Designed miniproteins, single chains, continued (3). Designs and how they scored, part 22

Each design is a single chain, and the fold is of that chain. pLDDT is the mean over its residues in the fold that is shown.

## One batch from the design tools (miniprotein)

Design m8786
Fold by ESMFold2-Fast:
Structure m8786 (fold): chain A 90 residues (1-90)
Amino acid sequence: SVEEVVDRLIEKLRELAKHAPPEAQAVLDSLIDELRKLVADGKPVEEIRRVLLQATGELLHLLMDTDPELAAEISRIFAEAVRELKAAEA
C-alpha cells in the first residue's frame, strides 16, 4: 500500500539523518513530517511524488559538493520510493 511505502521511506530517511550534516538533517526531518501529513490527509500519490522530487533537488544541492556518497544514496532511495509508489497506485 501507499502507506507502507511511505512508512518504509520514513525509516530509511531517519537512518540517513543520523549521518547527515545539520542542514541536511533539517530538510530530512521536515520531509518526514510533510510525508506523514500527506498520508494522514489522504493526499494523492502524485502530490507525494512532487514533494519527494522537490526534497531530492534541495538535498542534492546541499550535499553534492560536501558528501557526494550521501547524495547518491538519497537519490537512490528516493528513486526506489517513487517506483514503489507508482506500483502501489496501479
Scores: mean pLDDT 84

Design m8787
Fold by ESMFold2-Fast:
Structure m8787 (fold): chain A 90 residues (1-90)
Amino acid sequence: SEAERRARAEELLREAHERALAGDFEGAVALLREAIALLEGRAKAEALAALARVLLAAGRREEAAEALREAAALLPEPESTELRRAAAEL
């Protein structure tokens, strides 16, 4: 079950990346949010950072800052402070 959740999340992350490259930011956001729901810890933080990048490309700065702050809460220092600083600059 854990392996199945991880495999599904990895598939969703790959599809989200392809959608973002094609300019389908709304499709990418939806897939990233699905992947985030399946992930924990560092992997979830990495997916949240990817979500923030897609949201920034879509002009959704406040949602991008929120995703970065959520990612920061999942990571140890110094990565936590780095992401909080990035969010504050949005």
Scores: mean pLDDT 91

Design m8788
Fold by ESMFold2-Fast:
Structure m8788 (fold): chain A 78 residues (1-78)
Amino acid sequence: SEEEEIAEKVREDTAALPAEVARLAETVPPAELAAGLRRAAEALRGLAEQAAAAGKELVAEALREAADTLAALAAAVA
């Protein structure tokens, strides 16, 4: 289904985040990177709420996991 495809893509993108953030940490100041990651986490939590309201629980779960990952990475780089 389209929902399963979107959820799968979100999880694939989430799995790549630690490596991407590690590369960004080499060039982006820690405070700026942490702020950007926190803002992205907040945006994904909003999207997860919208997905859940639309009955797209697989997408909502994947987006919540992505938001949690971004928040954890923000804490690690700050």
Scores: mean pLDDT 90

Design m8789
Fold by ESMFold2-Fast:
Structure m8789 (fold): chain A 93 residues (1-93)
Amino acid sequence: GSREEARELLEEGYEYLEQGKLEEALEKFREAHRIFEELGDKEGEAVALYEMGLVYKAMGKLEEAREMFQRVIEEYPDSSVAFLARAELRIIE
């Protein structure tokens, strides 16, 4: 996939989240994460992973949400979403 395709997948994921279609949103963010990882786009990888954490949280899957946020902090500490992931971990305790 391309960076443009990955960004489009993020946008589709956001639309599904807005509609409350959590499983569809998760799939779009997972696809975006895979493409960003293939491209070596660390910021895109972190954003997609953070959004997956928010979807799991919305689903009430708090262990999976914690895992996603912890990965953002540990693997992508310099990303724009690392501080948001830390805040989310404190909230879901």
Scores: mean pLDDT 89

Design m8790
Fold by ESMFold2-Fast:
Structure m8790 (fold): chain A 83 residues (1-83)
Amino acid sequence: ARAALEALKRELLAVARDVAAGLAAAGLSPEEARRLAVGLALGAATVLRRAGASDEEVREALREIAAILGLSEEELEAVLAAV
C-alpha cells in the first residue's frame, strides 16, 4: 500500500538524519563517512525496491536521503545503478 511505503520512507529519512549526526560526532575520516553514507543509501534503495516502490518513488526517497547525508547527484546515480 502507498501508505506503508510513505511510512517506510519517513523512517528511512529519520535513520538518515540520525546517521548524519552520528557521522559528524564519531570523528570518522571523510572516506569512511562517505562509505557509510553510500552504504545506507544502497540499503534504503534495496529495501524500498523490495517493498514494491516504483523507480520514481525510490529516486525521490534517495534524493532526500542524499541531501541529508551530503551525497552528490553522481553518487546518487551510482547507487541507483547498483540496485
Scores: mean pLDDT 81

Design m8791
Fold by ESMFold2-Fast:
Structure m8791 (fold): chain A 67 residues (1-67)
Amino acid sequence: MEEKKKRLEELEEEIKKKGKADVETLTELLTLSIELGDKERALKIMTEANKLGVGDEVSDAVATARA
């Protein structure tokens, strides 16, 4: 659990440094948020993905990774 929190924080830091969120990063952030039970963060990530027009791609990738 702690390792997943650390990775999530590292991904958030990378987004801040790059100033952009890509599909791969959003997919991993959403997966980690769901695994940590962080519903609020998961909803925020989906909102950002939808704003970028990649909500379906991120959702499909998460479903595949968790199958």
Scores: mean pLDDT 76

Design m8792
Fold by ESMFold2-Fast:
Structure m8792 (fold): chain A 73 residues (1-73)
Amino acid sequence: MEKAVEEVLKYAKEKGVKVSRETVRRLVEKLIAAGWSEEEAVSAAKVIIGHAAETGRDADALLEGAIDALEGR
């Protein structure tokens, strides 16, 4: 868990994207609870952060949207 969160945060920093540690943790935890591996959860979070970097959108808002989708909202 912690290594997965740290890897995502490092990627966000390398891309110059501002992101909350807590939001990243919540997404990773929800993905793992849904049956995803840590590697798959990290890859999913990196895709969202990469999209935020390319579009200038708020990364935390995009991550929260992914969490809501996992919760069936």
Scores: mean pLDDT 82

Design m8793
Fold by ESMFold2-Fast:
Structure m8793 (fold): chain A 74 residues (1-74)
Amino acid sequence: MEEEKKELEKKVLEKFEEERPLLEAYLAEHRDDPAVREAILAGLRRALEWAKKNNLPEVVERLEALIAEIEAAE
């Protein structure tokens, strides 16, 4: 059970790290479009809820940090 969660968390973290720079580039390209930022934040908050439900603390930490960074930018 715990090993399966560890494997899932590792795979999710690998995908998150792979996708993060692409997401950041997309946000930078559309920084003057608040609808894009709000849609991204909504998606990240849904991912955070999923990560918390599945007890993936490292994923939660990464998502909370990214959400806070985007919110601090406006």
Scores: mean pLDDT 78

Design m8794
Fold by ESMFold2-Fast:
Structure m8794 (fold): chain A 75 residues (1-75)
Amino acid sequence: SMEELQKRLEELKEEFKAFVEENPDVDPSVVQSLEEILKRAEELLANNAPQIEIEMELGAGETALAATKVALERA
């Protein structure tokens, strides 16, 4: 549902905020890329885009954040 997608976006935004606060030395270009994904997901939700498009963008954001966390743990 759209309500579940909105909640999922809010959870991803909170996780991203915590990640940036915990990793102040992370590459600014990586932070910008994650912010752009979040902004796009927010815009899709605000414009009542098809659920599949919102789910794909949220999934991309979740995957990108998880991959970035794993990369930093190995550095």
Scores: mean pLDDT 83

Design m8795
Fold by ESMFold2-Fast:
Order: sequence, then structure tokens, then C-alpha cells
Structure m8795 (fold): chain A 70 residues (1-70)
Amino acid sequence: SMAEVEAEIEKLEELLKKSKEEIEKATKEKLAKETDPKKKASLEEIAKGQIETLEILLERMKKLLKEEAE
């Protein structure tokens, strides 16, 4: 059922949103404790990479779920 696939996709999108918020929160807490500018830049780059990876994985999962329903 396409309705079931849509519900699964919405659940995955909500999980991604929560994962992004957790990464941003954790990064903010680490940045607040760090005084080295190079380490701060590294922490921000790691966070951006993690978020980008999650977005790519979500798009792949959405595509697979839609293809399975067809």
C-alpha cells in the first residue's frame, strides 16, 4: 500500500529531523567547551558531514521504499 509507504517515509523524515537536532545540540555543547579554533572548525566539519550522510541515506531509503511499493 502506498499509504503505508508514505507513513514509513514520514517516520524516517521525523527520525532524520531528530537526529539533526541531536547532532546540532551535541556539537553546540562541544563547541562551548572548546577553546582551540582549529578543533572548533573540525567539530563543525564533522557535524556537517554527519548531517549530509544522514540526508543521503534518507533519500536512498525513500527511493527503495517507493520502488518496493510499485
Scores: mean pLDDT 84

Design m8796
Fold by ESMFold2-Fast:
Structure m8796 (fold): chain A 65 residues (1-65)
Amino acid sequence: GTEEERKELLKLIGEILRIIGDIIDLKLKLEKGEISEEEYEKELAELEAELEEKRKKLKEVDAKL
């Protein structure tokens, strides 16, 4: 593996952790009554789609290491 491949891997991990944090925050907002269940489901679907895209790219980078 190259230093560039390692930097890309760390960047992707950071992006994945950010999305997971956003999902946790979204659930906390739902539990506090700050958002509706409909808004929660909509935004969760968007975050899960973004997370899946990042996971796919992470697998591609990992396969090159």
Scores: mean pLDDT 81

Design m8797
Fold by ESMFold2-Fast:
Structure m8797 (fold): chain A 87 residues (1-87)
Amino acid sequence: AAPITVTLSAPDKVKVGEEITVTVTASQPADRIRVYVDGELVAEFDGGVTSATVKIKAKKPGEYTITAVAERDGSVAVAQKTVKVEE
């Protein structure tokens, strides 16, 4: 079978006080999907998930690196996007 792939959708830019909506899609049901912001775990989904949506509040200006990790049968896929937060 083909290895699992993952895609991550997030806005390029938001303002402080807005929500960053992150959508993660796996090519196959994942045993686990984890979402990180600047290396900190913010959400975890398990049990054969194909998609997950996470909302992150933009509390401070700067660049937020969003990382999504999908795992299936020992295979790991990673997607990453940087979101610019402006005042």
Scores: mean pLDDT 86

Design m8798
Fold by ESMFold2-Fast:
Structure m8798 (fold): chain A 70 residues (1-70)
Amino acid sequence: MKEAEDYLKKAEEALKKGDEVTASRNLARAIVLAHQAGDVELAEKAGSLISKLKNRDLAVQEVVREAARA
């Protein structure tokens, strides 16, 4: 899944910079796209990165927003 992998990479780079807002948005897109394609491994990896965020509620809200568009 090229698109979900790209979002995951962007999220990892944002986390390295301490940009948790950009990281949460990219993780939300990665996890939703991974679930749509049945890529359980990528979805689990994105979920584990969300758990490392200081503001997990923001990340959860972004996931719900992206899922509602699907």
Scores: mean pLDDT 75

Design m8799
Fold by ESMFold2-Fast:
Structure m8799 (fold): chain A 63 residues (1-63)
Amino acid sequence: MDMEELYENATRAGTLIRQLPEIPKEVWDLLKQGGEAVMKGDLKTAAQYFRKAAELAEEALAK
């Protein structure tokens, strides 16, 4: 599994989320699921959750 994909998606999510005045619950839930997947060693699933979190954070910042 590609650790670079996980790192890229996690970094993007973190950067976008720090720019939000408040983290939406949906974004927080995705981060929590991503963290749980990392703890289980499921890095591909974790990367997917962090990607979705980044997408929602980007959408929230655009409005």
Scores: mean pLDDT 78

Design m8800
Fold by ESMFold2-Fast:
Structure m8800 (fold): chain A 80 residues (1-80)
Amino acid sequence: SKEEEIKKLEELAKKLEEEEKELEKLVEELREELERMKKENAPERELELQETILLFAEAALNNTRYRLEEVKEEIKKLKE
């Protein structure tokens, strides 16, 4: 039923919100680490690796946010 579908989507939205929060924390920690590495004049290769890790984490966060928005919009449509 429509109500069962809404409930499943709301459960998925909660999981995605938890994942978003974890990824936001990870991205912030990675940004702080990169700034620390720059201040301590870390080798270029290590900076490039950290920047790459940050880029992947930011991409994961953006993907989770996009999916969460999609799920929330679907819930809204199903609620009339």
Scores: mean pLDDT 89

Design m8802
Fold by ESMFold2-Fast:
Structure m8802 (fold): chain A 71 residues (1-71)
Amino acid sequence: GASELGRRALEAVRAGDIEAVREALRELAKQTGPVTAAAGADELARLAREQGDEELERALRKLKVEFLSQA
């Protein structure tokens, strides 16, 4: 479900796994819609920033824009 996908995305952010984060958030978008997935990407980008992962933060910001373009 959506909560499990959110947890997978969070763990992938903590691991610095950009591809796993993209996979989980794209699946979340399919299940809950692009607006919810964009909000998730925004929150995870803040967490990536807090852990100093600039590359992951940038990838998540780009993914948020991609989701918002679908809304």
Scores: mean pLDDT 84

Design m8803
Fold by ESMFold2-Fast:
Structure m8803 (fold): chain A 55 residues (1-55)
Amino acid sequence: SMEEIKKKAEEIAEAIMETFETLSKDIWSKEEIDRIKKEKYPELFEMFLKRLLEG
């Protein structure tokens, strides 16, 4: 279903952002990481959503 596909895209985007935060915590400040996550999460979500819908 469309809802299951959206949920999968959300799970992938969240996992990527969580991994990014974990690997980056000693390189960038928490504020900078949160800004990057806010900017990149929608882009990742849309990318994976589109890919999952196309096949």
Scores: mean pLDDT 86

Design m8804
Fold by ESMFold2-Fast:
Structure m8804 (fold): chain A 65 residues (1-65)
Amino acid sequence: DIELGLFEGLARMIGAVTGARVEVSLEDGRIRVTITSEDEEAAREAERMLRTLAREMGWDVEIVR
């Protein structure tokens, strides 16, 4: 899926930029993103960027911290 591949690439970039660990998986046709970081600000920034991206692109994404 081209859209899933694009989202995975962008999620990896967000992880690299924020320093948070970002993991992407697909379950029941829905994208799930797991964010982990010992730095609360890094985790919050990654979540904010991912939610903004999902909203702008119209993707159905579940975010877990």
Scores: mean pLDDT 80

Design m8805
Fold by ESMFold2-Fast:
Structure m8805 (fold): chain A 60 residues (1-60)
Amino acid sequence: FNPSTATPADVEAARAALAAAREELARARELAAKGEVSVAELIGAELRLIGAELDLELAE
């Protein structure tokens, strides 16, 4: 146990990053609905969410 590159604190940070990415995607969707961001920017937020999900999966 205790992988050299991941600690319980790293897992907690990954969960926090996932929560933040979900909030960012929600905001990007609201702004896109208002025409205030591009589809590319919305896709960027979706990719960040996927990255955060993978980071948490790998940390666990």
Scores: mean pLDDT 77

Design m8806
Fold by ESMFold2-Fast:
Formats: structure tokens, C-alpha cells, sequence
Structure m8806 (fold): chain A 66 residues (1-66)
């Protein structure tokens, strides 16, 4: 996760997205939405509003299962 955050701060958005996407399955299985929240922020920073919306919807679905 720290690696993806550093890539994001360096403006390497595609690298940050790839790392967060790889972290999502394990984190979601553990009830941790942090990688999805970080993906949402990276997509917004990149200007990819459609992908950001997809990630937000996924987070909302997972929160509804509490």
C-alpha cells in the first residue's frame, strides 16, 4: 500500500492504480475498503471520472453488506 501511495504522490497514476487494483481482492476479503478509497482518489486526480464512479459504486455495494 505504501508503494502505491508513493507512486500517486510522484504523479505515476497508472502505477498507483495497478498496485491498488492488485491489493483490492485481499483487502475486500478482510473487510478493508482502503485500496478502493485510494483507487477512487487516484482516478479523480487522473481526471478519469467514469472509473472513479465505478470504484465509488463498488465501495457503496460493499458498505451495504455490513
Amino acid sequence: MEEAEKAYKEGKYDEAIKIYEELVPEAVAAGDLTPLANLYQVYLAKGDEEKAKEVLQEMERLNAER
Scores: mean pLDDT 79

Design m8807
Fold by ESMFold2-Fast:
Structure m8807 (fold): chain A 70 residues (1-70)
Amino acid sequence: MEEAREELSKLSKEEQLEAAEYLRELAEYYEEQAKKAEEAGDEEMAEKFREAARRARELAELAEELAREK
């Protein structure tokens, strides 16, 4: 988390906004994959996708916050 924050901070405002958009799309993709895994009865895979989605959302929020400060 801390390392990712530092890397995002080095980006320009435009790049931070682009990263946030990309991460939002990734989070949505992982949430969809988690749903499919749950439908298939694969709870472990569903949990991994939910965790990936959560982390992507957290990074997107961080990138958006950093962009607002520039």
Scores: mean pLDDT 80

Design m8808
Fold by ESMFold2-Fast:
Structure m8808 (fold): chain A 63 residues (1-63)
Amino acid sequence: MEPLISEEEYERRTRELEARIAEERARLAENPDDEEAKKRLLEAEIELGVLELQVAVDRVFKD
């Protein structure tokens, strides 16, 4: 039992963020000057990084 975030939630969020990154990259391929797509891509990459850190902390904390 996960008191913070379930393994299912981590997997779901990772898949969502990967899909968002792919989508924003496709938008930038069509328009490299799309500032909105650049912001959304950066935000998704930051969120993925934070999620990876949370997983690492959870694994260490369980020990």
Scores: mean pLDDT 75

Design m8809
Fold by ESMFold2-Fast:
Structure m8809 (fold): chain A 85 residues (1-85)
Amino acid sequence: SLIEELEKLMEKIAEIVSQYDPETARIMLKNGKDFIENPKVLVNLATAALVYLRRKNAPQSVIDEMERLLEEIKDLAKKIEEAKK
């Protein structure tokens, strides 16, 4: 269930990114398996996307949504690591 939640968050981030950078979004979806195996890679990619969106003066609503998704990924990544115990 935690892995499935992470997959859904990845898809939501790719959807937002696709509106500004379609190529990066395609790369994210193509490599989805690697992000599930290493959630830290997804956290780093989402962080880079947030920086990019701010640089492009994306609407505040888009920035706020991306920040929420990033925090959800960080939380899920931690829970996945703890569950592996």
Scores: mean pLDDT 77

Design m8810
Fold by ESMFold2-Fast:
Structure m8810 (fold): chain A 75 residues (1-75)
Amino acid sequence: SPLVEEALELAREGGRLARQGRYEEAAEKFIEAAKLFEEAGDLFSASRAYHEAGENYEKAGRLDEAERAYELAKK
């Protein structure tokens, strides 16, 4: 699926940004990836991407955004 391929590229970019300490940007990439996984119907990958976004928002000090991302990860 083109949506899944794009979502995987965004998740990979999010991981790269997180390794550079660019946590807010990393979280934004994981949110974009999660939305594409949802659109593709891949709910397990969407859940994982939302969880990764939550962790990165937490590291960025964006606690409200982290809580929202974790809620989305839970469905």
Scores: mean pLDDT 91

Design m8811
Fold by ESMFold2-Fast:
Structure m8811 (fold): chain A 79 residues (1-79)
Amino acid sequence: SDAELEEWRARAVTPALREGIALYEQGRYEEAVAAFEAALRVDPENWLAWRLLGLALERLGRHEEAARAFAQARELDPR
């Protein structure tokens, strides 16, 4: 939902992660993947970036890659 995307943007402290969320919101999923991967090259422990990467990959039908991204997000989740 738009409200959930706005909450993710509020938590996104890096420009690359914020740009990725904006691209995802626009339906530009391949560009969103590239932005989230750029964020993860800088901070590979960012669980939110892994979750967002998984969501964008699911939209592209890249289900196995999405599943791996979601698994990484769950492993890194500070809960």
Scores: mean pLDDT 82

Design m8812
Fold by ESMFold2-Fast:
Structure m8812 (fold): chain A 56 residues (1-56)
Amino acid sequence: SEEEEREKQIKDLEKYLKENPDMPEKIKEAIKIQIEALKNEKWDEALKKLKELLPS
């Protein structure tokens, strides 16, 4: 599923940060931003389902 692939990407990026602590700070920040964006999309899916319950 897309959620499973997203979780895998997050895990892979977090592992890469752990195993390469001495990488350039700019690259480290870029990876952190990517992880945050991936995590936020996961919350967006939950929020979309909640919005379906709103009377509009």
Scores: mean pLDDT 70

Design m8813
Fold by ESMFold2-Fast:
Structure m8813 (fold): chain A 65 residues (1-65)
Amino acid sequence: SNAELEAQRRRERFSRLVDLGVEMLKKAVELVIERKSPNPDPEKIAKLEAEMDRLVAEQRRLEAE
């Protein structure tokens, strides 16, 4: 039924959101560590920030489904 398919899609979306949340947390931790280091690498920070922006955009896309 349509209701069962919608329930399956919600479960699959939730699973994707959990995986995305874990990846975002890993990147956030890496950013904090790099920013708090005695000699932060600006290129690494820029790459991590760009990756976080991409993950945030993906989260917003999934939440809008």
Scores: mean pLDDT 86

Design m8814
Fold by ESMFold2-Fast:
Structure m8814 (fold): chain A 57 residues (1-57)
Amino acid sequence: SMSEELLKRAEELLERGESVDPLIREAIARGDLETKEKILEMSIERGIELIKEAVFK
C-alpha cells in the first residue's frame, strides 16, 4: 500500500540521517494522518536512540 511505502522510505531516510519532512508533508497532502503520526513516532524514537549514543560517549 502507499502507507507501507511511505513508512519504508521514512525508515531508510532516518537510517541515513536524512530529513523525513517531505514524507510527512506527502502523508498530510494525501489526508493520511495515521501514516503521518507513525512517521513522527519513528523520528522521535530515532532521536531518543541518538541521545542514548551521545550519553555513552
Scores: mean pLDDT 80

Design m8815
Fold by ESMFold2-Fast:
Structure m8815 (fold): chain A 103 residues (1-103)
Amino acid sequence: ELVASITVTAAAGEVLTVTVTNTGSAALTNVGVALRDAAGTVQALRHADSIAAGGSATFSLTAPAAGTYTVSVAADAAAVGEVLTMTVTRADGSTQTATATAG
């Protein structure tokens, strides 16, 4: 399983745009994205059944209150060396990126 996480600070009602890109040669399956608050409470969950090789999926997560959140992605990799990149974009256009590699 591939797992990547990013810590972001968000304003109340801010929409975080999360793009997950599959840069590997095989499909990723069971792609889940979670937004957790500073207490570890899940505030939002999104999923995609698969992301094709070279493809991407975009998710919107809304922060219910101002604070620090963890955005995490998890996916099943079909092969060793599969790579996902998660980019979180804030409403102001700023971005943070994390990468995970299978193996």
Scores: mean pLDDT 83

Design m8816
Fold by ESMFold2-Fast:
Structure m8816 (fold): chain A 55 residues (1-55)
Amino acid sequence: IEEALEALRAGDLETARRLLEEASRDHPAAQSALDALEKGDVVAAEAGVRELLEE
């Protein structure tokens, strides 16, 4: 999950999507961040990943 946040901050959206897809299989909450990326809302995706890291 940390790697997905780093990819988002680096602007590597392709890597972030792949990592979030993998994470969503074990962490359903990661699906919300993935959905935000699919809509092009990088800020919402980053916020979602950060919340997962703080839990």
Scores: mean pLDDT 77

Design m8817
Fold by ESMFold2-Fast:
Structure m8817 (fold): chain A 87 residues (1-87)
Amino acid sequence: AAEEGLKLGEKGLEAGLRAVREGGKEGLHLAIAGALLGIGGIFEAEKAIEAKKEGNEKLAEKLGKDAKADGEAGLRLGEEGLEIGTA
């Protein structure tokens, strides 16, 4: 769960940064939002991994789920930002 959230957060950050780099001004607000959500997903995933190591399974599951949701949202917004910015 946390590992998947980390990968999704990384993909969201990459998509957001790509949209900032390649998309232009029209998509910039979505590109930035995508990158920030990707970063949020990465931080939540790292906290989930630490919580699991400490034996806090409930917190690890919650943070892993939050990381997946934020990573998926970041990826979507980054992709939308690129599409709008290159239209």
Scores: mean pLDDT 81

Design m8818
Fold by ESMFold2-Fast:
Structure m8818 (fold): chain A 91 residues (1-91)
Amino acid sequence: MSKEEIEKFLKNMGINIDVSKYKIEALEYFVKGLLAWAEGDPEKAIEYFKKAIEEDPNFALAYYYLGKLYELLGKYEKAEEYYKKYEELTK
């Protein structure tokens, strides 16, 4: 999928990011994570968001969604770690 196609997909989900800032592979894993979460598979979503940050460690929004998913699963300590990374990248 192209970066332009990914940008349109994300905007349709209410997510506005500058896709030119990130590696295509990270964006593709990020989209897969969002789809897995929408399909009711939070564990698969976590796997894909972790792959997104492996491809691009500066992908702030992937850390934010990892925080949200760990919070949803009651893993508050892991959620806080990912939220802290998000804050560090967005300062």
Scores: mean pLDDT 85

Design m8819
Fold by ESMFold2-Fast:
Structure m8819 (fold): chain A 110 residues (1-110)
Amino acid sequence: SKREEGIKESAIAEVRELAEHYGVPEELTEQLIEAIRKDVEFARLMGDYAGMLRIVEALGKKLNDFEGAVEIVEKMTERLVEELEKKGLKEAAELLREFSRHVIERLREL
């Protein structure tokens, strides 16, 4: 549907912006975007995840606590990976794990 297309387009735009910000490899970013194009539920969950990442990084900056930000990102990622695996989205779950490793590495450098 047109609404499902909008959800996918929004999630893709957010993932591209975050991938550039966290230094995620282009090949991994393209694989994640392709997974988003194939599944609207994954697109919706990735949109939520992207929004939460922005909040967590902003709080880490404000509180000068990037170690706490890393811990929250790890817990958020584990929770979403488990949800994706439960839904049978194993490839999406594996791609999210790899994406989150780059996010965590970048946050530790700040």
Scores: mean pLDDT 88

Design m8820
Fold by ESMFold2-Fast:
Structure m8820 (fold): chain A 61 residues (1-61)
Amino acid sequence: SRAEEYAEKALEAGEAGDAEEAERYGTMAVSLAGRAGDQELKERAARAGSEAGKIGREKAE
């Protein structure tokens, strides 16, 4: 799904040290999962986005 794709992109961006892109993709994943009413996917996306953003910020600095 689109939400799953964006969650994966968020993690990839975070691992690459791009906190901005990680947060952007994470936000899109959560939004899409929420609109779809998929609570499990929303939780996964939220977790992935948060982790990716933190990793990206740590690696960027």
Scores: mean pLDDT 77

Design m8821
Fold by ESMFold2-Fast:
Structure m8821 (fold): chain A 56 residues (1-56)
Amino acid sequence: SKAQALAAKNLGNEYFKKKDYEGAVKAYQRALLLDPSDQDAAKDLKKASEQLYPNP
């Protein structure tokens, strides 16, 4: 479970580096589903989500 959460977070980081914010959001959501206490994944999910839906 923890290894799968880490793998999902790392996948999210890879998508984020490629500016694939849709992929990053999906991967970080999976990481948080597997480890809801991961504050880094929650923070990165928010950052990726803001890139998809930027509001003035």
Scores: mean pLDDT 80

Design m8822
Fold by ESMFold2-Fast:
Structure m8822 (fold): chain A 58 residues (1-58)
Amino acid sequence: MVTVEIYSIGEEAAELLSKSGVDIRLIAVKDGEVIEERVVSAEEAKEAALELSKKNKE
């Protein structure tokens, strides 16, 4: 499993996560603090990473 900290991510980078073929632990970081953590399959990683990136901008 790979761990990735999400500060801000674009669609191209998020797509690469989905093509990794491994489960990914996503950690959303906003203003220097962890606001959410999820473990997702590679297939879900693009959508999940983009959602967490949007939360960081709220």
Scores: mean pLDDT 77

